Designed miniproteins, single chains, continued (2). Designs and how they scored, part 3

Each design is a single chain, and the fold is of that chain. pLDDT is the mean over its residues in the fold that is shown.

## One batch from the design tools (miniprotein)

Design m4069
Fold by ESMFold2-Fast:
Structure m4069 (fold): chain A 97 residues (1-97)
Amino acid sequence: MPSKKEIAEALRAIGRELQKAGETGEAMPSLREIAEKTGLSLETVRAAAEILEKAGLVEILKGKKGDYYLRPSAEGVEMSPEELREKILEIAEEVEK
């Protein structure tokens, strides 16, 4: 299983990509693409994504060809991209403890 530190790193990476997508209107990378960019395992990135989904901040979507994608939840969309990232960083700090 991934370490708490690796999950916290994945949470920070997801937070960066969500803020970038929200600010630029660019598509979110898949969980696999985030794993490739960060050097983390797909299992680690998925664990981080599931934490954010359980926190009610994101939805996990199954894309074409079996890739998984994230989007902000209804609650997450009501936040600014910066506020959503700040909330994700708080969760990352709690996980790393």
Scores: mean pLDDT 83

Design m4070
Fold by ESMFold2-Fast:
Structure m4070 (fold): chain A 82 residues (1-82)
Amino acid sequence: LTEEQEREVKVALGEIYLGIGKIDERKGNYEAAADSYVKAADLFEEAGETELARQAYRHAADAYEKSGNTEKAEELRKRADA
């Protein structure tokens, strides 16, 4: 893969993980949703998609908060706001 193709694949995978996270969140699987949102955020960050990464970290933080993991939620909100 070229560098550009690698970026495009990372963005596509990030979008897939966002979708998985939303499905898990609707099912009440908040920790699994948060894990998927973090994977999406990391992929967007690697692809240079800063705003998409920030949004994904915020989704992950909200999901961790709903799962009762306030510490991880706070950590991810700091990453989103950086």
Scores: mean pLDDT 86

Design m4071
Fold by ESMFold2-Fast:
Structure m4071 (fold): chain A 94 residues (1-94)
Amino acid sequence: DPLELHRIQLLAKIAVGLNDEEREELQKLFNLSDEQIKKLEELSKLVANDEEMKLELGQWALERGPLKTGEEQIIATTEWMLEKLGLDTSLIDP
């Protein structure tokens, strides 16, 4: 699905930095407030740079079964971040 691939590509960009257009598109796609998208970007940067958070994410992902593709890893990482923020994960789960 081309739309699902586009969504996954946007999610992958959260960790490396979103431009204003990408941020607005992601907010519209997942119905996130300005506060919620900022929290998601902050948490994504913490996961990328914090070994303890990487370990917690890894443990959480193992409980869901083995991740076989980079796309599955991106989806799982995003779901974990949404759960940590108390946001609706159904917007990410296919």
Scores: mean pLDDT 68

Design m4072
Fold by ESMFold2-Fast:
Structure m4072 (fold): chain A 94 residues (1-94)
Amino acid sequence: SSMLEKLREAVERALKIGRRIEEVDPENGENAAAGAIMRSAKDPEKMDEIVKELEEIARGVEEGDEEARQKLRELAKEGAKYRAGAEALVRVLS
């Protein structure tokens, strides 16, 4: 499969997980998804690992785990820096 197709799938998964995070943490959900999307674009060989980590963060945040909340904040800070790039990539891949 092309890397582009795998990236499209990773983007779709990250956006879905980001929406779940947004339900319990409205400020960080979109930025965390953006962070995961941009990490996946920069390191395509780790796309599955990156999406799995985002899923684990979402589950932990939903359960009130402080370690997961710290990881969410770190990913969201990174995502905020690259949000415009992530949004542009989502538009191209849609």
Scores: mean pLDDT 86

Design m4073
Fold by ESMFold2-Fast:
Structure m4073 (fold): chain A 60 residues (1-60)
Amino acid sequence: SEASRRAREAEERRRRLQREVELGVRELEIAVKAAAENPGSNVLSPEQQEELERLREELE
Protein backbone atom coordinates (compact mmCIF):
# COMPACT_ATOMS: atom_id res chain seq x y z
CA SER A 1 0.00 0.00 0.00
CA GLU A 2 1.29 3.43 -0.97
CA ALA A 3 -0.01 5.04 2.22
CA SER A 4 1.81 2.41 4.29
CA ARG A 5 5.02 3.00 2.35
CA ARG A 6 4.80 6.78 2.83
CA ALA A 7 4.22 6.36 6.57
CA ARG A 8 7.29 4.13 6.82
CA GLU A 9 9.42 6.60 4.85
CA ALA A 10 8.21 9.51 7.01
CA GLU A 11 9.12 7.59 10.19
CA GLU A 12 12.58 6.71 8.86
CA ARG A 13 13.17 10.35 7.86
CA ARG A 14 12.05 11.49 11.32
CA ARG A 15 14.51 9.09 13.00
CA ARG A 16 17.36 10.27 10.77
CA LEU A 17 16.58 13.92 11.57
CA GLN A 18 16.47 13.14 15.28
CA ARG A 19 19.88 11.46 15.05
CA GLU A 20 21.31 14.45 13.17
CA VAL A 21 19.98 16.85 15.81
CA GLU A 22 21.47 14.76 18.63
CA LEU A 23 24.87 14.68 16.92
CA GLY A 24 24.72 18.42 16.20
CA VAL A 25 23.90 19.17 19.84
CA ARG A 26 26.88 17.12 21.01
CA GLU A 27 29.22 18.86 18.57
CA LEU A 28 27.94 22.22 19.82
CA GLU A 29 28.48 21.19 23.46
CA ILE A 30 32.11 20.27 22.70
CA ALA A 31 32.66 23.60 20.89
CA VAL A 32 31.10 25.57 23.77
CA LYS A 33 33.30 23.75 26.29
CA ALA A 34 36.42 24.48 24.22
CA ALA A 35 35.45 28.16 23.96
CA ALA A 36 34.89 28.36 27.73
CA GLU A 37 38.31 26.83 28.47
CA ASN A 38 40.14 29.09 25.96
CA PRO A 39 38.17 32.30 25.30
CA GLY A 40 39.16 33.76 21.92
CA SER A 41 40.85 30.52 20.84
CA ASN A 42 39.48 28.10 18.22
CA VAL A 43 41.92 25.36 19.20
CA LEU A 44 40.34 22.24 20.68
CA SER A 45 42.22 19.83 22.94
CA PRO A 46 43.38 16.55 21.30
CA GLU A 47 40.69 14.66 23.24
CA GLN A 48 37.98 17.09 22.09
CA GLN A 49 39.21 16.86 18.49
CA GLU A 50 39.04 13.04 18.64
CA GLU A 51 35.48 13.16 20.00
CA LEU A 52 34.41 15.58 17.25
CA GLU A 53 35.89 13.23 14.62
CA ARG A 54 34.07 10.27 16.20
CA LEU A 55 30.76 12.16 16.08
CA ARG A 56 31.44 13.15 12.47
CA GLU A 57 32.03 9.49 11.58
CA GLU A 58 28.70 8.56 13.20
CA LEU A 59 26.91 11.23 11.18
CA GLU A 60 28.53 9.93 7.98
Scores: mean pLDDT 72

Design m4074
Fold by ESMFold2-Fast:
Structure m4074 (fold): chain A 84 residues (1-84)
Amino acid sequence: SKLDQLLEEIQKAAENLDVDRALATLENLAKELENSENPICVAEAFLIRSGLNYAPQVIEKLGVEKFLKGLPMLVRQRIAVCRA
């Protein structure tokens, strides 16, 4: 599915420490979820967009590696809630 492809892209971005790829993929994930007819998916899109707004602050506090390594699990959890 498109969501599984986006999750794979986040995993690759984390493995390569590619912040720009990770942020672009999160934006595409939010767009995919906000177009859902499921209100839970739309709510998850809002959380992802809010996370994107705070990403520079999180990177400043944690550093790039910790920020990126945390993303695949967080994204997987958001998608799982949406699919439940």
Scores: mean pLDDT 83

Design m4075
Fold by ESMFold2-Fast:
Structure m4075 (fold): chain A 67 residues (1-67)
Amino acid sequence: SGPVREAEAHIRAARDALARGDLRTATAHLSAAIAHVQQAKEQGDTDAAEALLGEVRALAAEVMARE
């Protein structure tokens, strides 16, 4: 799948990790999602990349709130 789908998969995995209290795994998946968002942006999927970056920021805030 393309970078957009990879970013979506990592965001979903980050949410799953957060649901079970695994902040380390959630953070790792968010970092991976950011890398794929950058690739999506480079490939011209700018609107999708910006939307996914917004989701990553929201989940990062949730990780910080649980520490």
Scores: mean pLDDT 86

Design m4076
Fold by ESMFold2-Fast:
Structure m4076 (fold): chain A 76 residues (1-76)
Amino acid sequence: MTEEEELEAEAAIYLIKWAVAKNVIERSDDPEVKKEAIKTLEEVKAGLERIAARDPRFAPLLAQVEEDLKKAKESL
């Protein structure tokens, strides 16, 4: 794979994790389950920070996950 294809593949994995974590936070009434999903969002943020540092095209995705993470923490 090219480096671009490799970064896109890695970003896709984080997008899947992000979608799953958001669904858990939105649909679950269990604070412990929500805390675990928030940890997953923190992992996604860290991954996208590394990707965006190498390819600025991913910076908007990083900004969106940071906003989602902030909202999720406020919902605890």
Scores: mean pLDDT 82

Design m4077
Fold by ESMFold2-Fast:
Structure m4077 (fold): chain A 94 residues (1-94)
Amino acid sequence: MAAELEKIRKVQAEHRDTLSVREGDLDEEYRLAARILLELGVVTPEEAEELIADREKLLEALYETFGVPLIKYAHEKGGISEEELRKRLREAAE
């Protein structure tokens, strides 16, 4: 849990200079990720609602489940569409 948040902050700091992605796009992707976590069965509906309301908790859950690649992937791709986010989370949850 604490390590996951630290990894998120580390990846964000490493990619702060790479502002090729829109901040708003990543915010929506995190919101979609909470619903996809629910679809994958890694969280309950109640937990998914909490994650949507609490961004830090959402980022921790993403790192607990998938590690660092999601944030790094979003920066490298210049944002993630709904389709790409679903694909990545499904692959990472294997």
Scores: mean pLDDT 56

Design m4078
Fold by ESMFold2-Fast:
Structure m4078 (fold): chain A 55 residues (1-55)
Amino acid sequence: GFSPEQRAGILEGVRQAMATLPREEALRVADGVLEILRSQGEEATAEEVERIVEE
């Protein structure tokens, strides 16, 4: 599983992507992150990513 530091870094990366990239590209980044998190069983972190995307 991921460490707390890795999870925090992922969430910050998604926040930064949503703030700086065009919407379509930011959503592609978020989708890729969600796929990786769910494949690793990191459902709680995936829910946090979905919250960031939804505001």
Scores: mean pLDDT 82

Design m4079
Fold by ESMFold2-Fast:
Structure m4079 (fold): chain A 71 residues (1-71)
Amino acid sequence: SAALQQKIQQMQAELEAYLNALQKEVDAAQERALKDPSELDAFLALLKEAIAEAGAKQAELDAQIAALLAS
């Protein structure tokens, strides 16, 4: 249905907004590390966490979409 398609699009847009905010945080940490070598370990830790978090959020969205389609 059109309502279901709109709901899925909204959920995807919310995930994209979240991932864009996360990417900006990673980019800012990278810029800090490029200017200050003492920030490198913090940047690498944040990058690892960001990759794991992005994967987890995508899996959550996939499960929610599957549940909506099964209803």
Scores: mean pLDDT 87

Design m4080
Fold by ESMFold2-Fast:
Structure m4080 (fold): chain A 84 residues (1-84)
Amino acid sequence: IEALVEAARAAAEAAGVPELADAAIALLEAGKAAGDEETVALGLEALRALARGDVEAAGELVGEALARMSPETQELFGLLLAAL
């Protein structure tokens, strides 16, 4: 997963959207901490999309996770994103 995170960050930086990689990482970690399996799955797929250079798909997956996540996951997401 470390290699996936590094690849996603590198691709997002090259595309001019480093904040999108930070958001995807925060979603994955917040989902794990909250036990929110949907948010974990969306965060992981967003990282995979970024790693393959699919910025549009990554943005859509992050947006879907933000719209669907529980209040508990949302609080953890904000805290984790601020730590990045």
Scores: mean pLDDT 81

Design m4081
Fold by ESMFold2-Fast:
Structure m4081 (fold): chain A 66 residues (1-66)
Amino acid sequence: MAEEAYEHLRRQIAEAKRVSRSDAALTALVTEAGKAAARHDREAALRAIRENTDPATAERVIAALE
């Protein structure tokens, strides 16, 4: 379900922010989580990324989801 994928990814993004010390590390962690979420529902994954992370990081992650 979209809401399940959204909330799970939102929590993963919050954890990535706490553990990562750089934009590159944050991008890598969110990209891995985003790929898993996107296989279930790409649009929900894109929304979670855009709403719960920095715009610059969001653009990098979305580009990397391919």
Scores: mean pLDDT 79

Design m4082
Fold by ESMFold2-Fast:
Structure m4082 (fold): chain A 56 residues (1-56)
Amino acid sequence: SMEDQLKLIENIEKNKEKIAEGGELYKRIALHEIDKVASGELREKAIELVEEAVNK
């Protein structure tokens, strides 16, 4: 649902420091969760946030 997709994005933003620290493993986990919940433009936004957190 859209509500679940927005919650996912919020959780990624809250945990971006953990994603950056965890490196490739946490990136893979985050991308897997995104694929289960998000689609379309919200999926692309969530992926961008994860990539920004890792490649800051």
Scores: mean pLDDT 75

Design m4083
Fold by ESMFold2-Fast:
Parts: C-alpha cells; sequence; structure tokens
Structure m4083 (fold): chain A 85 residues (1-85)
C-alpha cells in the first residue's frame, strides 16, 4: 500500500492511500483531508523517476481538475503538494 502526505496552499494536510505499493500511470489515490474528513480521488497521469503527477477526478472539498504533484521518499511513501485549478 502506497501512502502520501500532501499539503495545499491554504495549509490543509491530506493523507493519500493507494492499493498498490508503487504508483503507476492510471492508479487511483484516495485523499482524506485530516481536518475535515472530506475525501477525493486522484488518478495518476505521469510517473518520471521519483516524480508523480495525478489529477483530482472526484471529490467534495477539492475541485476536480486540481493537480497533485508527488515525490517518492521511499518504496511505498510519497510527499507532495496539491495545486487547485
Amino acid sequence: MATATVTDEDGNVYTGTSEKDELEVGDKITLTNTATGGTAVAEVTEVEGDLVKAVITEGTDIPVGSVLTLRKVSKTEYTGVLTKP
């Protein structure tokens, strides 16, 4: 299971999870806002070495089309930022 810690420009912190240990293009990541409990789903669009990009495809507290930029920090752990449209 891959995990991610994600922040946005407003200071919100999200926990991301995926069923796979390593993220590949087409994989789904479920994001949970740690303060609100709101959820969103991102789909991985790009993997380039340690860099992963995903786009929010559904969610309540995060606009669809927001871009998730992740960096791999271990085999199953990522950190990153969420950029709203």
Scores: mean pLDDT 81

Design m4084
Fold by ESMFold2-Fast:
Structure m4084 (fold): chain A 67 residues (1-67)
Amino acid sequence: SMVQLHQQAQQLYDQAVKAYKQGDLETAKKLAQQAYKLATQAGNGVLAKKSQKLYQKVQDEIKKKQA
């Protein structure tokens, strides 16, 4: 159901934030991407935007560490 998709997207976003804070950038990136996909499927534009911003932030940090 859409309600279950919303809950799963929120949980994935929360897990992505936790992984990011702990420096696990690869896990944070994967979880943020999954949160974005589920939030978009659920029609939750606010959560989708937050997930996309987190994904971009994590990707930028990964690129900086590869330089």
Scores: mean pLDDT 87

Design m4085
Fold by ESMFold2-Fast:
Structure m4085 (fold): chain A 119 residues (1-119)
Amino acid sequence: SLDLTPEEALRIVAKLLAIVDKDGKPSWEEIDEFFAKIDKDGDGYITYEEFKEALTNPKKYFPDNPRLKDFEPLTDEQVDYLFKVLDTDGDGKINYDELKYFFEEHALKYHDYLLEVYK
């Protein structure tokens, strides 16, 4: 388990939002693109390994994202934190509904604050 302060946890969420949202205006279309790019097999699930690779090497998956130019990738521990928050069923896979719930409850709800933390 990660012993994170609330501020450190929010910064990790802001890093995920920076990977998903290229222009600071998050949309469900960008969330769909993020999911589709990581779910290479098209089975509707993102494994821990696929999620980790995308978050530790985001420039490889999203080379045109200007928010990633001077971006420090997530650590293994930060990926573990996000995966556990997203994997609400604890099955070791993230489906679209779990990703959607996370963005509604954590990322999009605090959008203005998260953008200010990573200005």
Scores: mean pLDDT 72

Design m4086
Fold by ESMFold2-Fast:
Structure m4086 (fold): chain A 64 residues (1-64)
Amino acid sequence: SMEAQIAAARSAASRAAAEALRTRTLDDFKRGLELYEQLAALDPNLSARERAVREELEAAIRKL
């Protein structure tokens, strides 16, 4: 179902973001952003926390 696909995408994006914030590598930050972009395409109503995490990943890339 679409709900299951959104849940899977949200889980994948969350895990990738957590990994990127742990490793602090460009490749992991890019993966996290890519998965959040995929989530946003499926569910445009990202939570405030999800938007904040996306912004943190973007800011981290700018500081590399």
Scores: mean pLDDT 86

Design m4087
Fold by ESMFold2-Fast:
Structure m4087 (fold): chain A 92 residues (1-92)
Amino acid sequence: DDVVYEVSVFYVDENGNLKVVTGSADTPEEAIEEALELAKKNIKFPAKVQVVAYRIGRNTPEVVGAATPEKTINSEEELREALREAVDRVLA
């Protein structure tokens, strides 16, 4: 597909500041893994996060977005599942 996928994880850091990490790639799987790697470096579990995913056309004005509800994530695997859930919503 002539598209790029972006997956963003919104969280509040230890100082109460809203932060975001974003993975971006030509495939959903690579975007998820990039977002997960950045989140593991910046987020301490358990944490409340909101995930937003986008499917963006490279040569078209098409943008499809989906957000998960805010949820408490207790592990890297739970975060991967949340990222996958958001991405699956922009693939449908």
Scores: mean pLDDT 83

Design m4088
Fold by ESMFold2-Fast:
Structure m4088 (fold): chain A 98 residues (1-98)
Amino acid sequence: EYPEPSNPNDPEEQKIFKEIMKSRLEEIEELYKKGEISNNAAWLALQKLLLEIERYKTKDWEGYEKRLKELEELAENNEFSEEEVKKAKEEVEKKLKE
């Protein structure tokens, strides 16, 4: 389970956070590759991961809650392609390199 960092500017805490996010990304990829989750489930999981990375950087909890609800509604009301899942994965990888 992810602990809230005591100092978000600490390089070691940032490293631990990135390692946790990478582990979650790898779990999503493995489930998706095995066909255990749908395109929509994979897209939503990746978007939630991006949202957690953004929350960690900004500390915007109100924006987090609002965006989380919007993402869940998008996943319920839309169908996402394999290409959109791939783009979401690439965005997560890009954010983790920053």
Scores: mean pLDDT 79

Design m4089
Fold by ESMFold2-Fast:
Structure m4089 (fold): chain A 75 residues (1-75)
Amino acid sequence: GSAKTFGQLIEELAELLGEDYTNPITSPFTLISKAVVKKKLSQETLDYLDSFSGKRLSVSDWVQVLQTIINDLKR
């Protein structure tokens, strides 16, 4: 949701995956790849992510993507 900043969502996702969010090499792409590899995401979330394949994402799109992944990982 709009109440959380992009940085707060990156921190929350990294914590859920056991990754160091303070590492300057850590990117949203790296965290998403780790979530997929760990097989923690539902098929619905994977289909949602695939819908953005080949598209340029705005900051608001990234906030929505990260929030969707975080919500799925918490289930």
Scores: mean pLDDT 70

Design m4090
Fold by ESMFold2-Fast:
Structure m4090 (fold): chain A 75 residues (1-75)
Amino acid sequence: KLEEWLRALGVSEEEIKKFLEAIENKDSKTVSEFLNKLADLPEVGAELEEVARYAAEKVFADQVAAGRAAARALG
């Protein structure tokens, strides 16, 4: 799913592999750099949000959980 979406945007196989490895290793710097690079592409609004959520859940689990709790309290 995620890999197919990134390939459709023209991201290279090496860049996709690097991003997935960074998520597995909880390398927040590399993940953030990759997400910032994707944000510069037009037409990635909704897809970028899904990728960022996936990455954040793996790398920033505590911050994501806190954000979800706040959103539920407000909604």
Scores: mean pLDDT 68

Design m4091
Fold by ESMFold2-Fast:
Structure m4091 (fold): chain A 79 residues (1-79)
Amino acid sequence: SEEELYRKIEEDAEKALELLERGDKESEEKARKHLHRAVDHLRKLGYDETADRLREAVDAGAGLRTIAEGLRRWAKSHL
C-alpha cells in the first residue's frame, strides 16, 4: 500500500538521521544505504525523477542530513 511505502520512507530517513548524528565514516555509509532504500520506495510510489535526483545526491554524499530531514517530513505529511 502507499501508506506502507510512506512509513518505510519515514523509518529509513529517521535511521539515516540517527546514523549521521554519530559523525563517523562507517555510520555515514550505513546512512547512505538507508537513504538508498527510501529512494527506492519513492520510485515505487511513482516519483521517478525525484528518486533519480536524490539517488545522485546520496551517491555524491551531498546534503545527506537535508535529504533525510526532507524525506522524513514529507513522508510524515502523507500519513
Scores: mean pLDDT 87

Design m4092
Fold by ESMFold2-Fast:
Structure m4092 (fold): chain A 58 residues (1-58)
Amino acid sequence: SEARRREEERRKEAFEKGVEEGMRILNDIFGTKKAEDTEESRELRERYEKRVEELKKL
């Protein structure tokens, strides 16, 4: 039972870290820090945020 719980916790941690890594990759791809004020940049940010939300559902 403890071993099973530990394995499940490890899996959850690895999954959460994978999601966080995916979020960072998405931020790198779609992040436009210099052009944050532009409408295009804001639209891109919204798209990546939606994808991050999808990843969190996984």
Scores: mean pLDDT 66

Design m4093
Fold by ESMFold2-Fast:
Structure m4093 (fold): chain A 105 residues (1-105)
Amino acid sequence: SEELDEELKKIFDEIYEILKTMTPEQRKKAVEIIKEHLKPVIDKLSTEQKIKVSLALLRMKNAKTDEELKKAIEELYDVFRTLSPEQKKEAIEALKKALEEIKKL
């Protein structure tokens, strides 16, 4: 669904904008919040997709520059955009809840 792909892109763009303004400590907490909320989605992924997601999240946590952070988020987005419509909806809901929690940091 093109509408789901647009919503997914918008939420990942919002993640980048928020995380890029954060301190290293806030960013580590934010990535952990994202990981916890995405756990039900991630647990259903293939082994190859799980590895890609884990590496993207690790790179987001350890990013030293805005460019490294952007690339890590793009790697995470690339996995999620290949999912089924139902998995995309679940991921979007999880990420929206994660963002609400992150905004309280």
Scores: mean pLDDT 88

Design m4094
Fold by ESMFold2-Fast:
Structure m4094 (fold): chain A 71 residues (1-71)
Amino acid sequence: MTVAVEVTVENPDGRPVRVEVYKDGKLIAEAVLPENGTFTLPVEEEGEVTVKLYDEDGNLIAEKKVKARRL
């Protein structure tokens, strides 16, 4: 069964961003997203996760709590 989280990227610079997904303080997924938009990222388990977005310089752009769900 596929479990995923939806991530929306709104970087003012429009450049690639690094996404990190955390559950219970543990990094469970990471990716580089090439542009602004909404992306679906696979994760290992369902539940509430914290999504952090960083720009190319390592600055935190956004931090959101979302629910990972089975697709």
Scores: mean pLDDT 77

Design m4095
Fold by ESMFold2-Fast:
Structure m4095 (fold): chain A 70 residues (1-70)
Amino acid sequence: VDELFEEVRRHVEEALKAIEKGDIEAATRHLQRAVELFRKLREQGTPEQAREAYDLVVEAAKKLVEKLKS
């Protein structure tokens, strides 16, 4: 369970790094993986872990959308 949460965090971090570099393809792949892992965490983890993971994914998605609009 904790391992799953850390995988979500890792993929969000990699997505954010890719956004900073302008690598939209890598950012999209990492965000897609984070969403998949978040769905599993929502089923298997605590409500607190799921909410924190959701907030991380949403923040990264907002930054990706902002980068695409630039």
Scores: mean pLDDT 82

Design m4096
Fold by ESMFold2-Fast:
Structure m4096 (fold): chain A 106 residues (1-106)
Amino acid sequence: SQTLTPEELVEALREVFAERMAQTNNPVALKLAEIMLEIQEARLLGASQEEIDKLIEKVKKELNADDEIIENLRRYIEEKDEEAEKEVSDFLREKALEEQEKLQQL
């Protein structure tokens, strides 16, 4: 039901995320939104599975994520699996807490 071009959809998505991000102070929600935005933008612009895999591999390296978390991320972006979204969100929350604890010790 959308008559927008992929580029116009990306701009609309960015506007919605920017408004939502401006209203939240939760760093875990912001990081999850950033990751999801990057992947969704790539998908809307017709990115190949190889390009999406490269983005996911970047996330894996940045977060030191294992293959199980990456598989849940793939299921969420491709199938909108709510259980997979929860697993990824829980992982990101744990990583944010670990980062905060390390900063307190430095």
Scores: mean pLDDT 66

Design m4097
Fold by ESMFold2-Fast:
Structure m4097 (fold): chain A 100 residues (1-100)
Amino acid sequence: SAEELAAEAEALLAEMRALAARSFAQVRDYIARGDTAAARAVLDEFRRRLDALFREFMAVLSRLQSLDPALAAEIEARGLAELQAIGREARELEDQVNAA
């Protein structure tokens, strides 16, 4: 159903948020300790996991669009804006790691 697909899309957004929060906290801790190798490893793993979750999120939205295009568009717009913010923070952390 559209409700079930919307709930699945929201759950994937929540997983991406939790992944970003956890990963960025770990990266900042490693930067503070001067462990740039560990910080890079966390960022690399974060990007791989985020890419997988994002692909799943877009697949769910594609299915939702067939049932409720307006709801799919709303979730997509909000989700992409949130992911853009996550991407900016990840880039700032990558710059810090590369400078250290």
Scores: mean pLDDT 91

Design m4098
Fold by ESMFold2-Fast:
Structure m4098 (fold): chain A 62 residues (1-62)
Amino acid sequence: MDKTRVIAREAGPQNRVVGEVETDDPEEALALAREWQAAGHRVLVQSEDVAVTTAINRELAA
């Protein structure tokens, strides 16, 4: 199964990683990314499938 990685960094000049999760479920990855973004963190999503990465990042930017 394609792994999707969600990485959250603090919203500051140091951009330290505050959380990182890997999941086989893109919907879970999107939900986690939205939760961390709502908490004020900078979120990066990476999947083995480029289309999944693009779709999730577009949803987060919308």
Scores: mean pLDDT 74

Design m4099
Fold by ESMFold2-Fast:
Structure m4099 (fold): chain A 85 residues (1-85)
Amino acid sequence: SVTVTVTLTGTLPETGETATVTLTLTVTPGVPKVVEVTDPETGLTLIVDAVYNPATKRVEVTFRIYKEEGLETYVSEEKTILVPV
């Protein structure tokens, strides 16, 4: 397993709200890791997927921002960052 600490920043395009979270991920090769984290400042939820790529020695971290209002669910586009291990 590899451990990385990442700071994720994204903007929800429908509202213009920006969420920033810092989290530590322990990723097992060949096993995707999925976590849900809430930004305490904004209340926005991030869904985070992490996969270790042994060919590049990088953890690929992909995330989306979610907001639910009434019957509407707002979601950002996926953003991927590559984190060296």
Scores: mean pLDDT 79

Design m4100
Fold by ESMFold2-Fast:
Structure m4100 (fold): chain A 67 residues (1-67)
Amino acid sequence: HMSEGEFISRVAQAAAAGNADEAIKILEEAYKKGYSPETFRHAAYAAEVAGNTEVAKKARELADKAS
């Protein structure tokens, strides 16, 4: 199972590369595995910093659903 730090790093890397489909797939898989709302908020921030608003929006939606 992927650690929180590795998860956030992978989402940030995919977002920075412009690979929104990969980043969203990683986010949805983490949601199915029961990751915490705080982890998704961190992922949203990382995606925003990377300049990928689509990925950041998806991460925020999943944070709200996990809350």
Scores: mean pLDDT 84

Design m4101
Fold by ESMFold2-Fast:
Structure m4101 (fold): chain A 57 residues (1-57)
Amino acid sequence: MELPESLSEEEKKIVETILERAKAGDLVAAEVGLAEASKILNEEQLKWLKEQLEKAK
């Protein structure tokens, strides 16, 4: 899975944690993480993350 090239190392770790929680079935933790990520990610990165979360279900 290719992460957007505009993600910093810190943003990448946050995104990976959110995706791991979604894959583990913890959708509530994934949604909380997505809300936090929306403060640091741009619109394109956030749209990509939402698409990955839908695929990870």
Scores: mean pLDDT 74

Design m4102
Fold by ESMFold2-Fast:
Structure m4102 (fold): chain A 84 residues (1-84)
Amino acid sequence: VEAARAELEQILEDGQRRLVEAEEKAGAVFSSREEALEMARLALLGIGGPLEPVTEEGKRILEEGRAALAEAEARLQAALAAAA
């Protein structure tokens, strides 16, 4: 029924919002270190697609956000496939 589909879409939207929020939080964590790392990176690895060092906490927050979105999207896809 349409009501069930609306609930599934709401789950996906919640996942997307959590990802956006996690990305913003990760960005804030990166920011304190990235300004100093940007200087060092430009001098050492500024060319050729360097492996950017990141704060462990920032990586973790971003990964959690991505996982939440992927989970919500997978659930929506599975439910829609089952409903045909």
Scores: mean pLDDT 56

Design m4103
Fold by ESMFold2-Fast:
Structure m4103 (fold): chain A 69 residues (1-69)
Amino acid sequence: SPLDRAQELVDKASKYGKEGNSEETKKYAEEAAKEGASPFDMQVAAESNKRSGDEEGYEASKKAAEKSK
């Protein structure tokens, strides 16, 4: 389903954010927003990026969360 797809993309963004991979984090966060990821799921991804020190990924996830409202 679209929600399952969105969750998969959020999980990938979170994983790459924890690894400090800003480019992959940004890519999957934007795709998750397009697939209808909830603002809450995107906030969880953003916090994971922030905790890993991936500031660019954190900002990308926050912007995606705002668009998913």
Scores: mean pLDDT 69

